# Designed miniproteins, single chains, continued (4), part 3

Each design is a single chain, and the fold is of that chain. pLDDT is the mean over its residues in the fold that is shown.

## One batch from the design tools (miniprotein)

Design m12071
Fold by ESMFold2-Fast:
Structure m12071 (fold): chain A 55 residues (1-55)
Amino acid sequence: AEQEQAAKLVEMAVANNNGLPLNKAEINGVISAGRLNHLSVKNIMNVIKAYNAEH
């Protein structure tokens, strides 16, 4: 599903960021990658917000 694809994309970005919360530049990179894969920016942002709120 689209939410699963968005979660996978964010998980890969977080792994590349050594498990740290994503900053604005890193978030923009994930959004750009998501758009290339026809993913919803809202779904990507929801996953990022959830991750950053816990970390």
Scores: mean pLDDT 77

Design m12072
Fold by ESMFold2-Fast:
Structure m12072 (fold): chain A 69 residues (1-69)
Amino acid sequence: GPTDEEILAVGREVLARAAAGEVSAAEGAAARFSLLVVRYGREAFDEEVAKLKSKEELQAWVAEKWAEE
């Protein structure tokens, strides 16, 4: 399968295309989630997400973590 670095490169390309209006906002959101899973590792990502109790908390957490660096 692809390496973490390859997934990060593809995810960033999809986000750039979403910003340019070339793909849907949903595809951009999916790419952002995939990049966070790679950044945290699947197990650590699932552990952090399991602590969140609502869709609104999940969306806020994703936005905060995506804004880090």
Scores: mean pLDDT 67

Design m12073
Fold by ESMFold2-Fast:
Structure m12073 (fold): chain A 115 residues (1-115)
Amino acid sequence: MSEEEWQKERREAALQGIKILEEVLSSDKPSPTKISAAKLLVALGIDSLDKEQQIKALELLIKVYERQIKDLQALLAKAQADPSTDPWYIQQVQDTLALTQARLAKLKAELEKLK
């Protein structure tokens, strides 16, 4: 594959990822597999997109991460309310929430640099 063909494939992958993120955000019950695939596709080619498409991709990713944070906060609250919940499970949810919040903060910082 030529360098030019590789850059084209990366752009097409990122655009496909954007489309999947839009479908995920419009869904009541988004597939975790679709979310993961969309994140990977965007990551592969976001830097090869124009500024307008990069902003759109970051805004969609931010919305997905905000939704995931709300879901994790609800899961954590439910786990903490049940005294039979394994403390290690609570710790895993807390760690996942902290990592997701850190990723959201990084995405917001990247979006601000593009504006």
Scores: mean pLDDT 83

Design m12074
Fold by ESMFold2-Fast:
Structure m12074 (fold): chain A 92 residues (1-92)
Amino acid sequence: LVEEVRRVTEDVASALRVMGYPEQAEKVRKAGDELIESLEKAKDKLTPEQLEEIRRRVRVAGDAAVVFGPIGADYLVKVLEEIRKELEEILK
C-alpha cells in the first residue's frame, strides 16, 4: 500500500508539474508523504480489508486527478487527508 500511495502521488505530481501546476504538485506530494507516515505507524493495526479499502480510495482519487487535472488533484489531496485523519483515530 505505501508503495502504491507513493507511485500514485508521484505520478500525479509529475504530471501537474509538466502541465504548469507546481503548487498543486507540491500539495499532492506533501499529502502523500503525510499519509505514508501515518500508514507506516498504523500498518500493524490495519486489517487486510481496511488496507484494500484505502488502496481503492487512493486509486479512484488518483484516476480523478489524471482525468480532471488541477480540480482532480484537489480532490486527491482531500481524500489523502481524510484517510490520514482516519488512521490517526485508529492509532488512538
Scores: mean pLDDT 79

Design m12075
Fold by ESMFold2-Fast:
Structure m12075 (fold): chain A 99 residues (1-99)
Amino acid sequence: SRWQRLLEEYQRRAEELAREGAPEEEVRELLEEFLREVAREAGVPEEETERFLEAFREALEGEPVPEDRRQFIPAVLAEAIANKLPPEEVVERLRELLA
């Protein structure tokens, strides 16, 4: 998959931020930057990408994400964006992952 190299780069940078004790906001910004890069590579319009990110933010609001599941979120989201899945289907996949 073309986005796998972007995922590897994201994972290395995320590990670096975690070691440095960076705020959750910075980790979230890195994830969103990664997802925008995946969307651009897949040819997804910017407007659709922003709607996807809004749905993602709403899905994670109010629910604690288990530490062991956090590592899979970037890959699940990247695959969904690359396959051009609708936001509601992505939200369902995230809820399934977090259950």
Scores: mean pLDDT 75

Design m12076
Fold by ESMFold2-Fast:
Structure m12076 (fold): chain A 75 residues (1-75)
Amino acid sequence: MDPTVEKIVEQFEKTGEGEGSGIRVRRNEDGTIDVINTRSTFSGGIRQLALDVGKELAKRLGIPMSKINLIDDSK
């Protein structure tokens, strides 16, 4: 696994992990990245943050957005 990808994912998990963000980032063994919304919202706010995090990860890692999975696990 690319150490640069792991370090970026860990930084987002550590800095975005507060209850206020509700975003978790997970790297899959196949090289795709999961951006997971874990917090229920009234309308789209946290999902927009998840999209923005996914875009920044794709940009920094030089991968297409098709390798970023946006997952809603908020219930």
Scores: mean pLDDT 66

Design m12077
Fold by ESMFold2-Fast:
Structure m12077 (fold): chain A 59 residues (1-59)
Amino acid sequence: SRARKLAEAFRNLGPTIQKELAEIDAEAAKMAVESKEDPQAYKKGMTQQLDELLARYVE
């Protein structure tokens, strides 16, 4: 799943969170447009979950 994959990516990156956020934004927008599944809600949900995961993985 995307959330699971991104969570692991953040764990590996850690210091490159800013870069990862930009890439997630692009991926979310692209996928949302293709899927037509609430692009705004999709990105919001992704960022929300990642924020919580970052607190766990990145501290």
Scores: mean pLDDT 62

Design m12078
Fold by ESMFold2-Fast:
Structure m12078 (fold): chain A 110 residues (1-110)
Amino acid sequence: MPRAVASGGGSAARGGTVTITVSISGDGVEEMTVIGALLTSADLSNPRLAGIGSSAGPAAPAGGTITVTLHVLPSAKAGTYLAEVVAAALLKDGRIVGVAGDGAAVTVLG
């Protein structure tokens, strides 16, 4: 099954940017590209959007990585957020499937 796992992150000021790395895995994946990414609160009982981004690089195969730049919203509250990514995988059999992934923690500075 295609997999996308976000890593990296760090800290950014409001209105700034942060870079995450998306690692691609899964049997039968020819290549994957990141369509978009969001910074959301880790607390699902109090969801907050803190940033948005898109792929900064080309499609990558299984075992490869894609760099994504996230823009932190000027209105974002200080705190820790999770990077969530939406990707499209081209499989070796010619099918295209949607893939969701997460994993990178980003701290928005006050």
Scores: mean pLDDT 78

Design m12079
Fold by ESMFold2-Fast:
Structure m12079 (fold): chain A 75 residues (1-75)
Amino acid sequence: SAKDQVLELARSLGLPEDFFADLEDAPAEVLLERVLKYLYVRRRDLFSRETLEELGRRLRNGADIVELVEELLRL
């Protein structure tokens, strides 16, 4: 599922097990938005501002979650 792809992305990025504890029933879009916000604020060493802003824009425009996760894993 799209949600499973976002959870796998979080694991690959080394995010803590409780990273989504406050978002238990949230859809994949909300979980991915949380990951992008974290990367933008805390992990500028991993991704450029331009890349994260573009991915966030695509997410807000209804892009496929799996495609967005694959983009992050390729970068």
Scores: mean pLDDT 82

Design m12080
Fold by ESMFold2-Fast:
Structure m12080 (fold): chain A 83 residues (1-83)
Amino acid sequence: EVEELGRRLGEAAGLSEEERELAAEEGLRLVEQVRKMLEAGYSVEEIRRLAEETLAEMAAAGVAPEQLELARELLEAAIEEAA
């Protein structure tokens, strides 16, 4: 359900409706990226660890908690959909 999570993340970031649809498309690209990482030999556990590190860096950079939760949901959905 990465399209809807991407759209919601765009909404939380204050994007227009058109830009939220582009964010939904980026969610689908994220699934494809995760699939390519799995094909390259990364494990689901390694990808999940990298996702958690990315979220921690976003939090340190000042990204709002609401946006971080949506990003976490998007990353987990992309990993589950790709695996």
Scores: mean pLDDT 74

Design m12081
Fold by ESMFold2-Fast:
Structure m12081 (fold): chain A 68 residues (1-68)
Amino acid sequence: SDEEFLQQFEAELRRLIEELRAQGKSPRQIAFAVSERAMEEAEKIEDPELRDKVLGVMQELLAAWGAE
């Protein structure tokens, strides 16, 4: 289902963030990597609604991790 797919995708982005933090990457480098991963995934999706939801998950995570 779309819900299960989005939950799995969010979990994978969270894992990517943790891995990059462990490697000492800057917040800017992490944001760039997360954005690239989400854009690549979105480009493979033919359903515009699901594509927008994938980009929404990315934006939500980046907002939460980049809060000042």
Scores: mean pLDDT 80

Design m12082
Fold by ESMFold2-Fast:
Structure m12082 (fold): chain A 116 residues (1-116)
Amino acid sequence: SKEERLKRFIEEELRNNESALRALEEELKEMLETGEPIVLPNGRKIELSKELLERLLELLERLRELVRRLREEGGSPRQVVELGVLLGMVILLKIYAPSDKSLEELEKNLEELEEE
């Protein structure tokens, strides 16, 4: 049925997001443990403070908990899209080094999504 197909697509999308979040958590955890900067192909080094790495790991943990909740309770298409956008923002913040403002905006957006 149309409802069954939509549910399956939502479940597949949430599984993909969970896998991506797990991969990001492992990468950030390794950075926290080694203290080594990320070296980009252009030779730029990204050095994230321990505090920023811990904040990003906390955000990823909260995103994973949200994915699990949406999988158990059923997520709307809007929630799945918003989750994907937030994940994209975390990836960009890791690459370009987060500002306090960008982290606060991401944390606010995640809190709003968690309350839906």
Scores: mean pLDDT 72

Design m12083
Fold by ESMFold2-Fast:
Formats: structure tokens, C-alpha cells, sequence
Structure m12083 (fold): chain A 65 residues (1-65)
């Protein structure tokens, strides 16, 4: 399990990545779906998998990683 600090950092990183994806023109429904999947992974302590999912999504839309 993640410490409260690690969880807060991961959730903040996901929120920033969501904004970057939207700014790059990614569809809002796809961004929300990926965000919810990544958030669920973070809450399960699967932070590396969440980062990989977000990285792949950002790269698909040419957003900064």
C-alpha cells in the first residue's frame, strides 16, 4: 500500500497529466476513462502500471510525457 504522501503525489501527477492530455486535444471521454483507470491502479498501490498507462496515452496524442 502507498503512504498518504505517495498517494497524494501520484493523484497530483495524474491530475496534471489529465490537463496535458486535454490541452493536446485528446477527447474528454477517453481522457476521463484513462484517468479513472489510472486512479484505480494508484489506489491499489499499482503506481508503476498507472504511470505506464498514462505515458502510453499521452504519447498516443503527442502530449508531453
Amino acid sequence: SLSPVQLAVAEHELAEARERALAAGAPEDEVNKVYQEALALVRQGRTREARALVHEFLARYGAPV
Scores: mean pLDDT 82

Design m12084
Fold by ESMFold2-Fast:
Structure m12084 (fold): chain A 97 residues (1-97)
Amino acid sequence: EPRVAKAKIIGGVKDLSKLKVGDTVEIELENGERATFTVHRVDKDPDGNTIATGEVVLENGEVRGGGLVATSKDEAYFGYSAGPLDLTGPAGPAGPV
């Protein structure tokens, strides 16, 4: 079930504008759900916001593909895919590929 919501960053990264591959961000969604996001790719949008994509582990243990758009060092929007993550082997948060 896809959802994009403003995220509260509760752990992991200190500055969202400096996200890099392998970083982990702990997020509390506006509905009180918690998620652990592991960065696999970082990009910049035309406004200079940091766009990160990777794996999302929800509080219930589900693993999804997801993304985060950081609009400042401590403010972001977060969303994840409707289905389970379809990459398992190369999709690890870090470690050897």
Scores: mean pLDDT 68

Design m12085
Fold by ESMFold2-Fast:
Structure m12085 (fold): chain A 67 residues (1-67)
Amino acid sequence: MLSKEEIAELLKTLEESDGPIVVLDTRTGEVKRYSHPKLEETLKTVGEVAVGTKLVGLSREAAEKYK
């Protein structure tokens, strides 16, 4: 899982890009596209996902930014 600092940096970058997020579920191999607020839904179902080459686990602090 990513550290809090890595997650915060990732979320900041995604907010700045204002674009869709491509999420890979490493367990099923499914690729999904989400707006920033939808990351919470994705992580709720799979526990962890890969965005690009990184695993994304949202901390409590980072998750608040997507509410």
Scores: mean pLDDT 47

Design m12086
Fold by ESMFold2-Fast:
Structure m12086 (fold): chain A 81 residues (1-81)
Amino acid sequence: KQKLIDAFHDVVALVYNGEEPEKLIKAINELLEVTDNPEIKKLLEEMLKLVENRESMSKEEFEKKLLELMKKLAEELEKVL
């Protein structure tokens, strides 16, 4: 459970600090490795697709969609923690 919390905090910090996409992808993959919850995995896979398609949308739209996925991820994590 602690590894899942730590990995989630890493993702949150990278999102809010506007770090490079490669770091965000790494943090999402680390979270995928520590969870067996199918809903959390689905949300993380959607986040990976969003990061991969970042260039197809405005910065504002990307940030809005990413934060919406982060909110859903936090809600699902609260159910399993």
Scores: mean pLDDT 75

Design m12087
Fold by ESMFold2-Fast:
Structure m12087 (fold): chain A 66 residues (1-66)
Amino acid sequence: AKLTPRTLRYESQEELGKGGAAGVKAERKVSEEGARNLNLAGTLAAAAGKTVIEAEMTEAGAEAAE
């Protein structure tokens, strides 16, 4: 979609406290070694699965240039 995928950080819960340091590292770690659907799905559900959904829903009303 063209909403705002830049806010799709599943690790956002970590950045929610600091503002964007852990997200980049965690994302790199998962994608590099084993971006498996199982690991990724598990991390999302346990880490910020709920948080991401909440953020995405909020963005749903803001169909900007993205």
Scores: mean pLDDT 43

Design m12088
Fold by ESMFold2-Fast:
Structure m12088 (fold): chain A 101 residues (1-101)
Amino acid sequence: SIQDYADEAAKAVRELAEKTGPQGSYRATVDGAEAAGKISGKAGEQAMLGARHSAKTFGPDGAVAAARHAANIVGLEGGEQSAKAFVDATREAAERAIAES
């Protein structure tokens, strides 16, 4: 479900933000939005706007909330396939960033 994808995105971003800070989480969310945009341009655009707002939010809780909101926007605009693409790319980017830290 879209809610399950939002929970997965939030979890990946929280783990990254706690280990590397919120800037890495912002980048992972942007990579997710780009992947969603390949399925639905509107979903990717809306998720990118949400990700830009996360850059102004403090700490891991702000990064988590931004990723959850972006996943929900992607699901609403592009459907479950777009939400899955967002989560898969966000998780992959988060795992790479953690491994490189």
Scores: mean pLDDT 74

Design m12089
Fold by ESMFold2-Fast:
Structure m12089 (fold): chain A 56 residues (1-56)
Amino acid sequence: TTITVDAEAGKVVEVEVTAEKAGTVTVVLRSPQGETRYEFELKKAGTYKALLQALP
């Protein structure tokens, strides 16, 4: 599962990840400066929130 979020350079974005089951979710934070990938290993189904910073 991959989620793509667009953000401005250096901006902190709150991303909500909802998983139906345990597994790895990849969040791609895309900005004009480039992409950053964040991998989350989820142990169970649920909704998770993360604060992610785009490349400056």
Scores: mean pLDDT 79

Design m12090
Fold by ESMFold2-Fast:
Structure m12090 (fold): chain A 71 residues (1-71)
Amino acid sequence: GRAEELIAGAQSARDVVEQKREKGEISKEAADALLEGLDRALERARQGDVEGAQRAMREGLEEATKKEQES
């Protein structure tokens, strides 16, 4: 279902973010914001809240963009 697809996508995205952080391709602050957003999205998706999960992902991206501008 859509929640399962979102969970798989968020887990994949989490791995990519962690890899980019390890390689120094993204700041720690931006990576932390993205990972926090992904963790919130995963929690919401597991509760069946697909819309809340999508919102958490968007908020994480917005915060990460802000952190990159400050770093």
Scores: mean pLDDT 81

Design m12091
Fold by ESMFold2-Fast:
Structure m12091 (fold): chain A 95 residues (1-95)
Amino acid sequence: SAAAQIAEIEAQWAAFEAKAAAWLEELRKSKAPVAPELIELAEKMVAASREIAALLKEYIRTGDEAQLEKARELNERFLKETEERVKEILEKLEK
């Protein structure tokens, strides 16, 4: 059912947010020079995942294919931006 699918997305998102909060806490305790850049990346990951989850829940509620397409486009854009940012961080560490 749509209600069951929405509940599953909400439960998965809550679990992800809890893990992300724990990772951010550990990163904030880190003395590594890269820690601020990893915190920025982690915060962007949380924000993008929240938007994708919202679009998917709307699609399940309404059957509106436009919401599913927006979720796909946001996910693709986010994955590319994350890959580029990770590459930049790694290149800085190699100097």
Scores: mean pLDDT 80

Design m12092
Fold by ESMFold2-Fast:
Structure m12092 (fold): chain A 75 residues (1-75)
Amino acid sequence: MDQGYYEGLEKLTKEPSDEMLKLTKEGNYKKAEEVLEKWRAEVEKLKPYLPPKTQEEIEGALEETVKKMEELKES
């Protein structure tokens, strides 16, 4: 039960993170930013339904991905 929350975790963390970083490496900054905005919107929509630990993991993945994106833009 609640396996959908943890299956969705990868779609709310690893998948959008990987897509943003890939687009940033390709120089497609506009699409990377669109992915970030969509990811943030999905997180806010689901936030009331997520356990606190899961919220923390998603927020951490978001913050780390944004930082890595900025680092890649400077390279």
Scores: mean pLDDT 77

Design m12093
Fold by ESMFold2-Fast:
Structure m12093 (fold): chain A 91 residues (1-91)
Amino acid sequence: SALTQRMEEAYRAGRLDELTELLIEMIREQLKQLLEAIKAGDLETAEDAIRALRELIEELRRVGADPRVIEAVEEALRELEEALREAKEKE
């Protein structure tokens, strides 16, 4: 995607601030996809989004993002993982 390409370019150029902003944008998109997948009962898409989010959180740690931002993303992911667990129990 264009976002992934811009992320790679920012990383190569050492533009950590731009890279952090792009990673946060990607995280927002994946969190939205995860929520929509849970609501739709699309377990495969939900599980793929969780894997993508975990990788993006590790990238945030590698670029030295604010720990409070990382904690907020991890908390949002935990809440959505719990929602997915509850959705699975209703099936």
Scores: mean pLDDT 80

Design m12094
Fold by ESMFold2-Fast:
Structure m12094 (fold): chain A 91 residues (1-91)
Amino acid sequence: SARIEELGAEATRLAAASAEAYIASLRSTDPAEAAALLAEAEALGARALELAEEVRELAEKAGDYDLLERELQRIAATLAAYRAALEAAEA
């Protein structure tokens, strides 16, 4: 359903924001700023996981395993892109 797809897109956006905050925390030279960015990354990541679980439950209840697979692939692709960006930043 459109609602499940919207929730999956929101979970993906929050996961991306979490990864960006985490990378920013690693680049910060200020320990207080690094701690604040890490806390933000953890909060965003926790919210992304909550929405991903809601998407899973709704898709399973609907019997729409194709939608569940598509949303999980979207999340995995986002994480793979951020892993690649992190590797490039370390070069």
Scores: mean pLDDT 78

Design m12095
Fold by ESMFold2-Fast:
Structure m12095 (fold): chain A 85 residues (1-85)
Amino acid sequence: MVKVIVESNETAVIKVSEKVKVILINGEEIELEPGEYRFNLRELKEIVLSNGEKIPVEEIAVVLADKVSDGLIDWLLSNGGEVVE
């Protein structure tokens, strides 16, 4: 399972329970072992699951409503993201 938690307009925490690959906007690919990782939210494009499925970061992003701007919350919800209170 993979979760992307948006901590601010600039920072996301990626929590992974399996080996996944993160694709950045610049095309760089980073392999992640199980654990927690901090990334610049603006650089994240997609996550590749162990089965090869590619998921846009905005579709799996979870936002705490009190930690980020309303505009970012609206954008993530419009793209299938989740807000946790």
Scores: mean pLDDT 72

Design m12096
Fold by ESMFold2-Fast:
Structure m12096 (fold): chain A 100 residues (1-100)
Amino acid sequence: MKLQKRVLSEEERERLRREFELVLEALAPILAGQSAENQAIVREHLAFARRQIEEGSGHQADVAHASVLGLALELQLHPDMSAAELRAVVARLRAQIEAA
């Protein structure tokens, strides 16, 4: 049975948590400009990403953090994104985390 689990150190996980909170602070005014439906979609992904940072493998935590940065950038570049387009973006980001 060949199971290798990559575990983040407590220091690395604390760093990712701090960086995640900074991204949330930067994302807050962008989210305030979005529709209620888009805000709900983003918040569901943020909750998923937070769980991966707290409980996931090191690779899953890194990809989850990167996914939130990518989503923040996407919303800044395309503030008029439809709910369907945003769901497609989130689905791709979740698939990347699951593949990690």
Scores: mean pLDDT 79

Design m12097
Fold by ESMFold2-Fast:
Structure m12097 (fold): chain A 86 residues (1-86)
Amino acid sequence: MLTPEEKAEVLRLLDQLEELINKYASEEAKKIIMPELQRIRELVEAGATKEEVNAELDRLKKLIDKYASEEAKMKIIPVLLRIKNV
């Protein structure tokens, strides 16, 4: 279970991740990536475990690796890895 402080930090980093995806990803990539990001946000809000959140972040990373450009990946992946380290 995430502590209240960890949950607040994860939600803050998810907001940053969403901003970077909106800035750097194509409209086609966003259609695939954004639903998974929203699902992760909903899991965190619902009090999901670190294991559940990290599993969905790994799924999100695979989608970013498949659908995003190299430029977008360079901007987005570091923030995703920061979330996993909370």
Scores: mean pLDDT 85

Design m12098
Fold by ESMFold2-Fast:
Structure m12098 (fold): chain A 90 residues (1-90)
Amino acid sequence: SEKEKALQEIADELLRLRFYFENKDWEAATEEARRIVELIEKNKDKFSKEELQAIADTLRDLYNRAVKEGAPQELIDALKEGADLAEKLA
């Protein structure tokens, strides 16, 4: 289904985001975070509240880690935007 495709796409981008984050590839991590924000906005009508909350929780966890680890502001901002958006839509 279109919903399953959207969920899989976000799951794949979240996995890539975590990979780049753990390797401190901040530029790649920022691009993945921005893609996730776009995917949430594009597919906002397809996700359940529980699915949006799970996405929000994952992005919020990464946001908290980014702040503590002193990641670039661009990554911190993108992660916060994604977490806030997913939480608002949940």
Scores: mean pLDDT 88

Design m12099
Fold by ESMFold2-Fast:
Structure m12099 (fold): chain A 91 residues (1-91)
Amino acid sequence: MKEFAQSVEEVKAGVDALVEYIRNTELSEREVANLITALALQAVGELFAGNKDGARVVAEGLRRIADILKDRYPESAEFARRVAENIEKAI
């Protein structure tokens, strides 16, 4: 058995920590884009594992990140929104 309950808790904790880090730290646009890409890859991995709840948590985190970035890095914010929408459609 893959530990689905623990995996979902780990995904949520990691996403929440990353959202707070992005909110409180002035990262470069490249660093932000890399973090969004890492979250997109995590969501793909969660979906391949059948962890739809974990993928949903990542999508919610990406929407929060997009809102934080909309004024500073609008292209990265749009990328995060698009990734979140695509994850939600795949669930």
Scores: mean pLDDT 81

Design m12100
Fold by ESMFold2-Fast:
Structure m12100 (fold): chain A 97 residues (1-97)
Amino acid sequence: IVNEMLARGLNLEGERYFQQGDYEKAIKLYTEGARKSPGTVESARSYHNLGDAYEKMGDYEKALTFYRQSRIDALNSGDFDLYRRSQQNIDDIERKL
């Protein structure tokens, strides 16, 4: 419960750095967020955000890994919107490869 709130805070802070183009700082914050609350909506969000950051950096292999983990955690936590968004990003990257 407390860990889910901490994960949310880390995801929000990471998003601010992501929007500034500081992908390295965003990745550190999202990684900590994913670790705080595994298997939850917040970890699914953290993994989706990690996928977005690695995609922005051109690391499509890592982006795919994190989107797949986001999809698993989103499905298990009932966040079908995040599941669909992660699946769409997987499909988009696989078309580029």
Scores: mean pLDDT 87

Design m12101
Fold by ESMFold2-Fast:
Structure m12101 (fold): chain A 90 residues (1-90)
Amino acid sequence: MERFRETARELIERVTERARREGDEETAEFVRRKLGETARLLLNQEPVSVAIRPGREAVEYLRRRGLPELAEEVERATRELLQLAGQLGS
């Protein structure tokens, strides 16, 4: 559990820093919030179909804003969070 929280936090912070650099503070805050929501839902053992939604919302937001490379990074981060949660035996 602690390793998941630490790894998820580091992953989210890294992606958020990229969002701040390539977008703006509002974009960074949105990405951080949505990836954090996905991680929290996974930690609470919510169904994957529910937990993935915040991450997907962030991807759609970034694509609409013309940030496709950042959208791909958020999609990869969402997938990595799912993989990390799977390692907890859920």
Scores: mean pLDDT 82

Design m12102
Fold by ESMFold2-Fast:
Structure m12102 (fold): chain A 100 residues (1-100)
Amino acid sequence: SMEEKIREVLRLFEEIVNAETSEEVSEHANRIFQIFLELGASKEDAEFVVTTLVLAAQYLREGRREEALELLERGARWMREKGLDEVAEILEELARHVRE
């Protein structure tokens, strides 16, 4: 279900934020990539979104919360413009959780 995919990506994003190794980041990023492909994203769009999430997680580790939020919100708008509404909803939920 969409709710299950949202919860899984939220969990994976938190695991990327807390990852101790590049291998852990890659493992979680690859799972998010597969979820976005399942939601109808092209390979290029899925790669863009995953890169956005990894960068947002890096900004959060650096205490750059506002820059992480801006990145997630811009990514969500870009995905909506492409008609990838379910991918955009996941990014919007991530941004909401980061704001807390």
Scores: mean pLDDT 88

Design m12103
Fold by ESMFold2-Fast:
Structure m12103 (fold): chain A 70 residues (1-70)
Amino acid sequence: MSPEAREAEREIARMMREAEEALKAGKYDEAERILREISQLMVERLSPDELERVAAEVQRRYDEMYEEAK
């Protein structure tokens, strides 16, 4: 609900799209780099309470993305 948490969620969503495109292009190293950056961004910008919630959402999307890319 914080404006900063909202901005972080938007940035994460954009980066998830970039990772999805990289996976689709067969650039697994690029996708892994982007996903690592997402993880770092979450730890740096979110409070512990928000981090747990957002991390669960990101993990679910990550799993779906990898399943569809295969």
Scores: mean pLDDT 74

Design m12104
Fold by ESMFold2-Fast:
Structure m12104 (fold): chain A 65 residues (1-65)
Amino acid sequence: MSLTEETIRELAEKYGVSEETIQEIIDEIQERAEKGEGVDFKELAEKYGVSEEAVKEIIEAAINS
């Protein structure tokens, strides 16, 4: 999964988090996918201090890139 730098910036601005936070979320989703683990939106939202909606949109952007 790869997002463009532009998409990472737009998501960071939209949800009021750093670009580094968006990248960390992407990296964890990718690591879980490589291990065959499911993605829990609530767990990721709580871990990174973002909304479940933010996690969902980040995943959708990564899949559609």
Scores: mean pLDDT 77

